# Ledger of designs, part 8: designed miniproteins, single chains, continued (3)

Each design is a single chain, and the fold is of that chain. pLDDT is the mean over its residues in the fold that is shown.

## One batch from the design tools (miniprotein)

Design m8240
Fold by ESMFold2-Fast:
Structure m8240 (fold): chain A 87 residues (1-87)
Amino acid sequence: DLDGDGKPMSDEEMEEMFKLLDTDGDGKISFETLKYAIGELLRASGYNPTDEEIEEWIKKHDKDGDGKIDFDEFKKLMRDVEEWLAK
């Protein structure tokens, strides 16, 4: 469960998580930081994703191809992850 209660994360919860991962305060999360965070969330939910699976989700949402994810891209990525977990 992404929020601890078995419900999808709210926009507010996603914003809080984004701020925690945006250690530089530049409004973007590094690819490596995001890959780690998503991997941990999925493992906590009972899944064991490969690095390739996580990278594919991130790449689908990295429209700029700069290896950094802004908040809009992050929200789309998190919603995709939540939809996958709802199976």
Scores: mean pLDDT 71

Design m8241
Fold by ESMFold2-Fast:
Structure m8241 (fold): chain A 76 residues (1-76)
Amino acid sequence: MELTPRELAVLRKLAEMGEATARELAEALGVSQSTVSRTLNRLEERGLVERRKRPDGRGTLYSLSPKGVEALKKAV
């Protein structure tokens, strides 16, 4: 599976943070939220990240899937 440097950066930040919103990832990575959202959509299509709604807010939290953890281990 072919991971771009940006996809790797997003997966690594999710591993560091546990769970994060697209906004939090954008702030941490110094990129636009739109860029992170597109990257997260591609990673979700590949089964590398999982998403859930926040209990207290209408925000989306992302985390690594087991497949995402394995992809990150191979890429570092």
Scores: mean pLDDT 79

Design m8242
Fold by ESMFold2-Fast:
Formats: structure tokens, sequence, C-alpha cells
Structure m8242 (fold): chain A 152 residues (1-152)
């Protein structure tokens, strides 16, 4: 279909790092097929890569209304809110991602970092430890845990 051709071109451009051009073709795909959850998700990804976190969040939310079982989209929505300094919302979305995919060590790490930003150091410690249980060689998680423990 024409929508499928625009979608494929948008993904190819995204993979080439051509984010503004990817957006153009993903928007064309969505004009023809607004129920393509993957196109909304990839539109959010392209905006995120451009540092446009408010737009990224909006398009991830559109993708999740169509496909609420996309763990990666919940995780990326949490990251967008984290970049906006909206740590309580970031926590909510990381928790939704982790209910769907509890083995995402990076999501546990980011959940711990969001709790640390809110000064909730006991919860931050718990979730950073969970990240290290899943990924023992994660130096960033180990450093973050040491910083949290030093403040307790």
Amino acid sequence: SEAGEYYKKGIDLYNEGKYEEAIEYLEKALELDPNNAYAWYNLGQAYYKLGKYEEAAEYYEKALKLDPNNAQAWYNLGQAYYKLGKYEEAIEYYEKALKLDPNNAQAWYNLGQAYAKLGKLEEAKEYLQKALELSPNNEKARQALAEVQAQL
C-alpha cells in the first residue's frame, strides 16, 4: 500500500539518522493509515532523537492508545518525561514498561535514577540493586548506587 511504502521509507531514513526526513514520511504514512501504532511509535522515536521530548511523548502516547502492550513504547515515554524533568510521570511509565518486561535492566536503572531525582533514596537504592542483579557489569548503575548509598 502507499501508506506502507511511506512507512518503510520513514523507517529507512530513521535508520540512516535522517530524522527530519523520517518524520516527513512517517507523517505521510499516518495521514493514510492513522491506526498504525508502529508509525506513531517511530514518529515519537524520531522526535526524541531531535531532542523534541514533548512531541516525542505525545506520539508515544498515541502509539500506546492503539497498542498498550508495547513495553518499549512505555519505556521510551518514561525516558521522554525524564528528559522533561517530570520524574513522577517518568516513574509511572517505567513501572508500566516493567510490568510488561521485568527483565529490562535499563528500565530498572532509569526508575532508580528517577526516584533519586525526587530524593527518594531508599526506593532509588532498591531499583538500582535490581538493575545490577540483571546486569552486574553495569558501571553506571554501580556508580549511581554508590552515590545513593553515600547520601543515606
Scores: mean pLDDT 94

Design m8243
Fold by ESMFold2-Fast:
Structure m8243 (fold): chain A 79 residues (1-79)
Amino acid sequence: MEEGEKYFDEGKYEEAIKKYEEAIKKDPNNLKAYKGLAEALVRLGKYEEAIKVLEKALEIDPNDEDAKLALEWAKSLLE
């Protein structure tokens, strides 16, 4: 998780994606890793992939307001 955040902060979004995916593989309920993955995907303009990841985050916690707002924002970028 921390490694993904480090790469994200350095602007290395593709490396951040890899680290967040590794975190999800170790813990499939890691909501924070799904949100980080979605943010990195948005930074790379991969809005459709970010939407799918945020929908997964909301399957884990349907009341996560950050994930709900990020999902609405990502959908708006496709319109």
Scores: mean pLDDT 81

Design m8244
Fold by ESMFold2-Fast:
Structure m8244 (fold): chain A 62 residues (1-62)
Amino acid sequence: GLEIAEAVVPLPKLSDDDLELREGDRLLVLEEVDENFWLARSLTTGETGRVPKSALRVIGYE
């Protein structure tokens, strides 16, 4: 299944392509955008967007 990650830091929405994060939010990792960013879907809000890999920790699989 897809990787499940947890936000380890809160992040504001900086652009329309970015995902807003609260610390402890759970996300599905959908795709790697580049070396620094994933495309993910928030399991809290249902929103999809880019997140820095450094803001997330993989905790399991769907």
Scores: mean pLDDT 83

Design m8245
Fold by ESMFold2-Fast:
Structure m8245 (fold): chain A 124 residues (1-124)
Amino acid sequence: LLEAARNGDLERVRELLAAGADVNAADAMGTTPLHEAARAGHLEIVKLLLEAGADVNAADHYGYTPLHLAARAGHLEIVKLLLEAGADVNAKDTVTGLTPLDLAKKAGHDEIVELLLEAGADTN
């Protein structure tokens, strides 16, 4: 499932979920299928994983959530979808304490910065 989500293989993701694959199965780094789809910009796979019960707030070993990865990568529609699904807008990574807002600002993704602020992101 993780590899199919990373590669954008929507039909393989559907097949694996229908076969009972664990939507929240994490690799050795705590990376879930939702992390990989959000990082890679695979909007339809993000939708499918959330519908299948993916943990929107899953944190990898560095405390990065799918929202951190989508915000850093500039995937505006995925950021919207994750926020609608209940993503913690103020989640902090465990290494540097950076939020999705911090990552969007560093990357220059102004539309994502505005969206995160509208969703209640702390500016302090």
Scores: mean pLDDT 84

Design m8246
Fold by ESMFold2-Fast:
Structure m8246 (fold): chain A 59 residues (1-59)
Amino acid sequence: AGQLMRAVAPVPSTGPDDLALRPGDLVEVLEEVDENWVLARSLATGRTGRVPKSYLEPV
């Protein structure tokens, strides 16, 4: 199972592979893309996409 994390700020989608999030949204981290980005799934919408690590906190 992936790590559960929460969005701390609004995350805009800047590309088709990016996941847009609202503050307080829960995500499951599926994979680390690089040192700054993760591939995550939104628990609210079921959508998968890239999210900056700096916008997420552990639950």
Scores: mean pLDDT 80

Design m8247
Fold by ESMFold2-Fast:
Structure m8247 (fold): chain A 143 residues (1-143)
Amino acid sequence: TEDVNAKDIFGYTPLHLAAEAGDLEKVKELLERGADVNARAGDPETSMGAATPLHLAAEAGHLEVVELLLENGADVNAKDNLGRTPLHLAAYHSAPLEVVELLLENGADVNAKDILGLTPLDLAKMAGNEEIVELLLKNGAEE
């Protein structure tokens, strides 16, 4: 009865929950069992829908989990139902600078726009995180 890709009542797979929790050993176990690294979470009726495990790990700032997901083929530019990438969520939630740097090194689109036309730079400015603002500008973010 342990389908590695089974969704719970909220539309989350075990990999989503392990990534959000920063449980590196569980993320590794689930990926070895064939978990879909790019699984989309959430209910299509809610604004929180279509997040990937990478979105949740980046938002929570779990560096080692972000690295492991990217090494296993996670789409660094995956968009949720609001058009947000993992980089948008890392910038808005003021993730550790190393998480933002890792996403950019793995080809994150620094100028990606969400459904409101907001970029990661716009969200970092709204969050008041000067270090993330400076890192994004250094990596080609447009003002």
Scores: mean pLDDT 87

Design m8248
Fold by ESMFold2-Fast:
Structure m8248 (fold): chain A 62 residues (1-62)
Amino acid sequence: TEERVLQVLAEAGTARSASEIAEELGVSQSTVSRALKRLEERGLVQAVKEGKTTLYAMAFRV
């Protein structure tokens, strides 16, 4: 699931919410949220707060 989440973010080119990624992948939002948390812990994705919604964007570790 993590690789598919990264692919969605790469294709989007912009920050996406967990619900948007879940809809595109056809999986539950909880599944995507767990994958995003692991990706953020690995420095591959960063969380961006936008009001009450958290968006996620690709990040790279130098």
Scores: mean pLDDT 76

Design m8249
Fold by ESMFold2-Fast:
Structure m8249 (fold): chain A 59 residues (1-59)
Amino acid sequence: MKEEADRYERLANAYYEMGDYKKASEYFQKAANLYREAGDTEKAERFQKKADEYREKYL
């Protein structure tokens, strides 16, 4: 589970660097969900915040 969350985090960062904020937001959301399931609430909240910000501003 954490390995998948790490992969989604890397994908989100890559899309962010490419300027694809819509996909970045989606992958940050996926990472947040997996970190929450793994019990890493601090990372889950951080990435949820990023997903929400990018979704509101760029989607």
Scores: mean pLDDT 79

Design m8250
Fold by ESMFold2-Fast:
Formats: structure tokens, C-alpha cells, sequence
Structure m8250 (fold): chain A 71 residues (1-71)
């Protein structure tokens, strides 16, 4: 494994962890909005959550491709 490959791996892992954190925060906001009966906020948060989940899937695929290249 090269220094460049290690840097790419660490950066990608960092981005994935940050995105997971954002998803957890949105899930907490979504629960609060549901408890408050704020249907407009629920819809907005569900749409944002779907976007972040798609970004996470893309990053996980990039991680898999990098792992296949390194190992």
C-alpha cells in the first residue's frame, strides 16, 4: 500500500464517518418533527435524509473499489 493510497483511504473513511454523523443528526430532527406533528418539516427532513443516504452509498462503493485496488 502506497502513501498516496493510504491518504485516499483515510480521506474517504473520514468523509463516510462525517456523513454518518449528519445522517444521525437528521434522524434525530426527523423524530422530533414527527413528535411535533410538523408534516412540512418531516417531508423536508425525509428528502434530505434520502440524499445523504445516496451520498453514503456512493462513498461506500468508492471505498470498495479502493479496497479491491489495494488488496
Amino acid sequence: MTEEEKKKLLKLIGEILRLIGDIIELEKKLEKAKEAGDEEEVKKLEEELEKLEKELEKLREELKELEEKIF
Scores: mean pLDDT 82

Design m8251
Fold by ESMFold2-Fast:
Structure m8251 (fold): chain A 58 residues (1-58)
Amino acid sequence: PVLGIAIKDYEAKTEDELSIKKGEILEVLAEEGDYYVVRDRNGRVGRVPKKYLELIEV
């Protein structure tokens, strides 16, 4: 699996986006242009801009 760590807080600007907090670990499901599609620990799925996430190896 590919995990991403939030390097800063992001506030969702559309209903398809996910709000995240700095230090949050997210499962990366897909890559779509400037965005990752991610799933959080609560099972919420949404898009976050790539620049807000750093990918980590598992």
Scores: mean pLDDT 83

Design m8252
Fold by ESMFold2-Fast:
Structure m8252 (fold): chain A 59 residues (1-59)
Amino acid sequence: MELAVALFDVETDNPAFLSFKKGDIVEILEYVDENWVRARSLTTGREGYVEKGGLQLLK
């Protein structure tokens, strides 16, 4: 399981994108392109697209 921590808060009303708070742990599900991943929040259980620049890998 590939984990990352959120570097800042993201709030979105678009269900395709993942909302999270700084310090939330997310699981990387898929690398979509150079700038975007699909991730799942371990805090909320929601899935969505996240910009890679907002995440720090825990490995």
Scores: mean pLDDT 81

Design m8253
Fold by ESMFold2-Fast:
Structure m8253 (fold): chain A 65 residues (1-65)
Amino acid sequence: SEFELEYERTKLSLELKDIAGEQGNLWIAEVSKEITKKYGYKISKERLEEMVKRLKALLEEALKK
C-alpha cells in the first residue's frame, strides 16, 4: 500500500543519506547520475527503492573486498 511504500522509501532515504555522508560524494554522484539518466528525472517510488537497494548492496560488497 501507499503507506508501506512511503515508510520503506523513508527508511531507504535515511540509509542512503548515512552511506553518502560516510562515503562522500562519489556514491551520491553515481546514484543521482543513474537515476537522472535512466529515468529522466521522473521515477516511481517502487523503481527508486529497487535501484537504491541494488546499488547499496553492490557498493557494500565492493567496499568489503
Scores: mean pLDDT 55

Design m8254
Fold by ESMFold2-Fast:
Formats: C-alpha cells, sequence, structure tokens
Structure m8254 (fold): chain A 67 residues (1-67)
C-alpha cells in the first residue's frame, strides 16, 4: 500500500521524462521493491543525475511516509 504509492509516484516521474520506459520502471519496482536505491536506479535510467535521482527518491519516500 505505501510501497504501491511509491511505485506509482516513481513510475509517473519516469513516464513524464520517457513514456516508453514507464512500464519497465513499474515492473522493476514491483519485483525489487520501492526502496530509495531502486527508485534512484530507475530515475537514472531515464536521464536524471545521481544527485537529482536521490533528491526525488527522498521526496517520494517522505511523501509516502508522511514525514
Amino acid sequence: MKEENAIIAATLIVREKDPSKAKEAYEKLKELGATKENIVKVLRDVGFSEEEAEKIADQIMKAVEGM
């Protein structure tokens, strides 16, 4: 449930950057789990820098946890 929300949030960001990779990102996060590290990896696959990907992943995790 919280993990599903993180997967959806990360997938929407991937879709905005590269729609063709949204399904792959969703499936990867479903299989591996929506950890900060895995979110960073899928964001970097669509052209975000490591710094940008980490910042976005932190924002997603914070929003999902409410902290």
Scores: mean pLDDT 80

Design m8255
Fold by ESMFold2-Fast:
Structure m8255 (fold): chain A 153 residues (1-153)
Amino acid sequence: MTMLELVEEIVEKLKNGESVEEIIEEIVEELIKRFGLNEAQKEYLRTVAELVYLILTGEITPEKYEELVKKIMEQLKKINPDLTDEQLEQMKKTYLENLPTLLENSKKVLKAYEEAIKRLFPDLSDEIVRKISIILSVYSVLENVAVELAERR
């Protein structure tokens, strides 16, 4: 599927009354099926989807971020039992320290997608462009995560 075809599919779903959250759930389920993810990997991908969505929308709180990071560490230990407690603690610390950087990077990613979509589809409303940009940003992160999960066996 080309970027153009993907954007057109998302536009159709949004026009048919699907929410951004519903489209993201459809993407998660597609990636689970496409990459043959197991139960632990599915839970991890769903947690990453929630985290990325909340960061991109600016709805993330420090408390919610800490909760999701803790879930991610527990899920990573189930996916890769060879991960040491020291490695998990180091990863957790890195995640918690990086929230300001993740928020700044999310703004740059959204702006880049919004500018690209507006150039390809100049007649789309700013609201629809924003929703598509969030969905594409989530999709890009989740596809990379799903590829890594499938290849690390």
Scores: mean pLDDT 86

Design m8256
Fold by ESMFold2-Fast:
Structure m8256 (fold): chain A 129 residues (1-129)
Amino acid sequence: RPAPTPLELALHYAAAAGDLELARELLAEGADVNAQDAQGRTPLHYAAEAGHLEVARLLLENGADVNAQDDQGRTPLHLAAEAGHLEVARLLLENGADPAAKDDQGRTPLDLAREAGHDEVAALLEENL
């Protein structure tokens, strides 16, 4: 993989922090919405893990790959499910996230939601299988 630029790494930070204004400015300056860091994670992975709905929406509107896999085979939906972020999980599903995607351990987002005790996210994922 090509190394992400400082601009692309700044987008990962903005996504993790939920900084919508910074994310918008970085995308306007040409940051690659699908840039992968050292863990294979895109900005959308960090927005999903942190539950930042509006940043996740902005990234998807700018062509973020909803099914991007990190170095553990995890998609943004896996991270939202494990963290219990219901509204982000719903947004990802509405944008074509695969609820049956398996990580490198054979776990689906539903498996991670159940293991973490996030019953509402688990119910949403069951309805979309």
Scores: mean pLDDT 90

Design m8257
Fold by ESMFold2-Fast:
Structure m8257 (fold): chain A 155 residues (1-155)
Amino acid sequence: EKQALADFYLNVAAGELLRAAQTMVEAAEAIKKTVEDPSYRDEAVKLLEEAASHLRGAANAVRQAAEFADPETGEKLRKAAELIEKSAEHFEQAARDLRDGNVEEAVKHALEAAKYAIEAAQILLDVGPARVQPLLQQSIDLLKEAEKILEEALK
């Protein structure tokens, strides 16, 4: 049953995206604390790398779902996977920037990553089965919270 396989992988993707969003709120708070206290830097780096790992897991699951979806839905899922991969790349760059002591660039890359993840989650919310929609909405809400924390860090 191709539909059941697509739905299964979308459920995996929604779970991974929720884990990434939860970790990103923690990372955003740690980055904000790093502005005043460099001792939070290693924690922020670890959390950014954990968020990127969950995003890569989500992208892989979305690509698997696209294989079993109808052509129109499959194209939307491939677009979402591309955006999630861009998000992961930007969180990985933010982690590198923090290791190099460049907190401002880390915040900018983390903001860009959050925006890509929000856009991807909105696509998944539009095409995903009803059972994953609460997880995707929670992920969007958490990513918007992280975005707000990061924007406040740039003041």
Scores: mean pLDDT 90

Design m8258
Fold by ESMFold2-Fast:
Structure m8258 (fold): chain A 60 residues (1-60)
Amino acid sequence: KKRIYRALRDVATSNPAFLTFKKGDLLEVLEEIDDDWVKAQSLETGEVGYVSKGDLELVE
């Protein structure tokens, strides 16, 4: 089952390792990295990168 999360805020980054997204965007979590970070894919853009767990809310 897909782990779909909603972004709680806007995030903009110049580092391509980190995911850029807007509040309300849906993200699929692909991998948990540590207690603070996940690797996710934006369902809006298809981009993959690291996201802070504090910026995400579980939807399904």
Scores: mean pLDDT 82

Design m8259
Fold by ESMFold2-Fast:
Structure m8259 (fold): chain A 107 residues (1-107)
Amino acid sequence: LLEAAEAGDLEKVKELLKEGADVNARDENGRTPLHLAAEAGHLEVVELLLENGANVNARDNNGRTPLHLAAEAGHEEVVELLLKNGADPEARDVEGRTAADLAAEAG
């Protein structure tokens, strides 16, 4: 599921979720499928993961949420979708930075 979400393979993500894959699975960095899809800008995959119970405010090992990663990468439509689905814009990573702070530092 993690690899399919990072790749933006919508049909594979849909198939794996139907087969009972854990929508909130974590990689070595504590990143979920939602983190990887959001960082890559895969809007349709982000939407599908959220519909299947992905934790919109999941924190990786650096305290970063999917919103942090989408904002840093400049994926505006993904940022809007995450906020609409309850992403916390005030969430801070381990260095005290919000998604807006990371977007400003990246740009």
Scores: mean pLDDT 84

Design m8260
Fold by ESMFold2-Fast:
Structure m8260 (fold): chain A 78 residues (1-78)
Amino acid sequence: SPRLEELREHLRRLIEEDGAAAFRYLLTLAQLGSKSPDPEVKAAAEELLARLATADPADRAQLEELMDGALKLIELES
């Protein structure tokens, strides 16, 4: 999806410029998804939350890996 690629580029830029803000964005998405009545959305969000819980917010490479999980969650909610 062109919109998912645009969002990927914006999130990658946010990770480079403000990793703490990127981490908070990913955490907020995962927390909201974990409350979803859709079991697929909830499962994807809980997986992302578990990965975020062990991630270092200062590690750019870890945030970039978590980006794929967040984009999958957004696609499921679309």
Scores: mean pLDDT 81

Design m8261
Fold by ESMFold2-Fast:
Structure m8261 (fold): chain A 56 residues (1-56)
Amino acid sequence: MKKYSQRELAEKAGISQATISRLKNGELTPSDEELRKIAEALGVSRGEVFSALSQI
């Protein structure tokens, strides 16, 4: 998995930094489309997104 800053991940996934931050902190439940975009940007499965987010 490639390590990104929150800004780089937001730009690559096409999601706002605020949304990435809230998802990382567990304050927001992603939509299926947002979850897919983040998974594709990080190169992980959808089930691994929250684990992967903890590394950025």
Scores: mean pLDDT 76

Design m8262
Fold by ESMFold2-Fast:
Structure m8262 (fold): chain A 114 residues (1-114)
Amino acid sequence: MDEFMKLLAEKDPELAEQLKARGITSTEELIDFIFKTLDKDGDGVITYEEFKEVLLSSGVLTEKEVEMLFLLFDKDGDGKITYEEFREVVLSLLKDIEKFYKIMSPVLKALLKV
C-alpha cells in the first residue's frame, strides 16, 4: 500500500477498506477506478452529462457540488475531462490529504454506492 493510501486509511478507515475490497491499493489504481467509473461509455473522456448522472444518482452530492467539482477537473473549460487532465488534478490534490479528502471523499463514496 503506498503512502497516500496509508494516509487515507488513517483519515477514513472504512473508505480505505472499501477501496481495498475492490483491489485499489495504490494512487494509480485509485485514479483509474474513479475515471473508469465516471467514463460510462469508455471513450476516454468524461462529459458533464456522464459526470452529473453518476454523481447525482448516488444521492451523496448536490447539483451545485457536482458542478463545482466538474469545473475543478475541466482545466481548459471545454466541457470535457480527459484522462490526463483528471490525473493532473488528482495528483495535485494528493499533495494535501485534508484537501483531497474534503473534495474527493464525497465523490469516492458516491462511486462506491453505485
Scores: mean pLDDT 79

Design m8263
Fold by ESMFold2-Fast:
Structure m8263 (fold): chain A 58 residues (1-58)
Amino acid sequence: ASEEEKEKGERLGVLAVIRGGEGASDEEIRKLVEEAKKAGLSDEEAENAYRAALEARK
């Protein structure tokens, strides 16, 4: 992936964690993580972002 695509994926992953901390729904978090994967995050990075978002929600 290009540098821009990688940055977009990383930003979407970070946004999922921020939204998790703000109390976003599991569906919203999952959708952001899927968009991050489409942008260029690996499955492992996306899974880590999803777990971090759920931890932030606690």
Scores: mean pLDDT 78

Design m8264
Fold by ESMFold2-Fast:
Structure m8264 (fold): chain A 111 residues (1-111)
Amino acid sequence: SAITPLGAELLEAARKGDLERVKELLAQGADVNVADEEGRTPLHYAVGLVVATGSEEALEMVKLLLENGADVNAADVNGRTPYHLAKASGNEELVEILLKNGADENAKTKR
C-alpha cells in the first residue's frame, strides 16, 4: 500500500515512542493500521517498545492504538503479530492486554 505522509509520520512516532505525537496524528485522521514495507503497523512498534524498554508510555501507546481500532492480528511479512512479540518476551501484562483485544494465540509465523 502507498504510505501517506500522515501514515509515515504515525509509524515514525510509534517507533520512537512519542505518545503525544501519536495522539495528534490519530486526531488528524492518520490510519491506525498503516503498514510499512515489512508489514509492521504502529501497534507492532508500540508492542516492540514495551518488550524492549518496559516503558509505561509505550504501554499507554499500545492501549491508545487498540482503542483507536488497531488490528491486533496484523501480521508482518514474516507472519508475526504483536501477540507473537509479546509472548516471546514473557511480558504477561502485555499478553493479557492483547488477548483481551482479540489476539489469536494460535496464529502461525512464516519461517
Scores: mean pLDDT 85

Design m8265
Fold by ESMFold2-Fast:
Structure m8265 (fold): chain A 64 residues (1-64)
Amino acid sequence: MKIDAEELKEILKSLGENFTDDEVKLIIETNDKDGDGTLDEEEFKEAFKDMIENKYLKNVTLEE
């Protein structure tokens, strides 16, 4: 599974959060250990956990 910046932005928007293109790109760059400009499944999970731990995703509950 590979997630690029555009796909990640769409996923975050579907969760009720809106990020700028620059913010999404920064998230990918921070978690993209291979420098491919995409996140694999493991890197995506790490990025998502970091966002939850920072409590930025106010519209997302951990219920599901």
Scores: mean pLDDT 68

Design m8266
Fold by ESMFold2-Fast:
Parts: structure tokens; C-alpha cells; sequence
Structure m8266 (fold): chain A 60 residues (1-60)
């Protein structure tokens, strides 16, 4: 089917992917908490993070 799914997104992270990253690090977050974090670090308001923004999140 026709899908604008982000396969070619080269360096962006969705809320679902960010949730999995935190879970793999032993941090239990809800989807709402992940969205709140993304809103804080997502300067463009796209609802997703660049890889660079993700690194800043983990470096804080």
C-alpha cells in the first residue's frame, strides 16, 4: 500500500523509537512522557527528533 512511512528518514527518531531506546536502557516511560520529552527537545515541532537532538537528550 501507499505509505509515507519514514524509512528514508536518515537520522530522525519517532516517539515510538525513542520509547524503545529508553526501555532498552531500563527506563520505563509512557508514550505521553516520551511525547513530552520530544516536545521539549523538538525545536521544529515536527513530533520527531533528529539524531543530533537525541544525542543532546542523552548527554544532559
Amino acid sequence: GMSDIDKDGDGYITPEELLEIFRRNGVELSEEEVRALMKKYDKDGTGKLTFEELLKLFSS
Scores: mean pLDDT 67

Design m8267
Fold by ESMFold2-Fast:
Structure m8267 (fold): chain A 119 residues (1-119)
Amino acid sequence: ALLDAARAGDLERVRALLAAGADVNAADENGYTPLTLAARSGHLEVVELLLEHGADVNAGLPLFYAAASGHLEVVELLLEHGADVNARDEYGMTPLEAAELSGHKEVVDLLLSHGADPN
């Protein structure tokens, strides 16, 4: 329910589910949290709402998926909330490497400004 609402960007449903006591950090079998799915899909207002409700900014690597997808404003918001700029996925890829491979130059520039390791 919350994972589906976050992935869809359904802000009102996310708000209602959180008010009803849904676990903001509930992960699916792949480790994706509501924050991961919202960040990957670029749903800025849902990302903001989840963070306000205590979502773990690093659980499920939301920065990595936002960077890989080129969602500049989501990347900025996650970094402001303390996302690990150098967090590696299971294959050892960083958010910077994901953004570079996908050609998201503005995201690359933003990550470098926040201490991403270019090596």
Scores: mean pLDDT 88

Design m8268
Fold by ESMFold2-Fast:
Structure m8268 (fold): chain A 73 residues (1-73)
Amino acid sequence: KEFDKDGDGTISREEFLALSQHSALDVFDKDGNGALSDAEIDDMIREADKDGNGTIDFPEFVAMMNSSEAITA
């Protein structure tokens, strides 16, 4: 709910970046460079944004996060 202040039910690129800052970005870059840059975030957003609307559906975002959390568990 905190992710869709506008009540649109989707996460925009900016909201995703802010949310990633709150979450552990290191989770995704654990086997990478040791630091997540804008390029990495952009790539993730592009992959999640299958609709091509420039926004990420909340369910789609949650599904991606759930897939990654299994590695950290």
Scores: mean pLDDT 54

Design m8269
Fold by ESMFold2-Fast:
Formats: structure tokens, C-alpha cells, sequence
Structure m8269 (fold): chain A 71 residues (1-71)
């Protein structure tokens, strides 16, 4: 997964806005945001999302997700 700095900044903005006061965001919403940015989510990327979905309820910690995207 490759993001430009501008795409990453926009992703962070949208994730933070969606999460609000909570540290978690819906994994489905994350997928929609990535798709809206024109990003192809690889199978590898999808597996990484599952790793940060600690509760298995389809919510992820958005800070962990941002770190994952920066690795």
C-alpha cells in the first residue's frame, strides 16, 4: 500500500473526523475512505486490518491503523 503525503493527511483527517472522541473506527468505513481516495486495498492490507481489529466487531483503533499505513 502506497500513499502520498497528501493522501495520508486526507486519510488521517477523515479517520479522525469519523472516530470523533473515540479511539476506534468501523473497518468498513475505513475501507470506504480508502476507496474514495482511489487506493487499491490489497489482500495483504485487508489482513493487516484484521490484525488491528482487536474486538472482531469490525472496529479498529484508528491510531494503530495510521501507524500500520506508515510502515
Amino acid sequence: VKLTQDERDELERRLKEEAGDKPTISSAKVGEIMKSLGQDTNVEFAKKIREVDKDGDGTINYEEFIQLMSA
Scores: mean pLDDT 69

Design m8270
Fold by ESMFold2-Fast:
Structure m8270 (fold): chain A 115 residues (1-115)
Amino acid sequence: MYDLNVDLAMAAQNGDVDRVEELLKQGADVNAKLLFGDHEYTPLHLAAMFGHKEVVEILLKNGADVNAKDDKYGWTPLHLAAYFGHTEVVEILIKNGADVDAKDVFGRTAADLAA
């Protein structure tokens, strides 16, 4: 792919730490939303969904919006990490200012989705 933002999203989804760092250095938008299935996700949503701890830390260090919401359910990266059981990613997101009380379109917090 020749789009830096698409490449960043793919690298975040795959947990490719070196590629994420390279693309951010080249000027990829850390907060770009791209369509994946039925959702517009940021790179941080994808890294959180797939449990890529080191990628999550790099994205946050580079100014990723920890509380970005998807377009369909209003899910934050914290909702995705909790739903998929990525405990270490949940802890990193909370330490970086994730809103633990953020509710999706159904009124559910990340804790509600972790059950």
Scores: mean pLDDT 87

Design m8271
Fold by ESMFold2-Fast:
Structure m8271 (fold): chain A 153 residues (1-153)
Amino acid sequence: PRRVLVGYASRTGDAEELARALAEELRAAGFEVTEVDLSDLSPEARAALVAALAAADVIVVVTEEVDGRLHPVVREALESVPREALEGKPVAVVTVTGDESSRAEDELAELLEEKGGKVIARRRLRYGQGEEFEREIRRLARELVETILAALA
């Protein structure tokens, strides 16, 4: 089966919830999915991240912003990855933001492109609560799976 890495970093739990929904939809579509918490900066976790990235056919990064910027832990995790683990791979970027002026999506996409990733999707969700937010998460997850399948065709 094709392999997808879903890397996430979550401050409020929203990015983790979205990453979980994405992983479920990807598994339902027949992918083998590895979920990685990018906030674990241990040497063992970093080595596991590099191995998972090298083995993945597609990479999805889900993160919340910090003060309108890319989460520092996500930047640190991805900057630590050798270029060969990402070079030529399809990558999707998903950010959860509270401000329309947030730079987090652009900064994440730029970092992944600098590592040689091929950005196939950029998605942005506003912070939310309750059933409407859960519905938006499920809608985004399904749409992103369709985009990934099309990119791999």
Scores: mean pLDDT 84

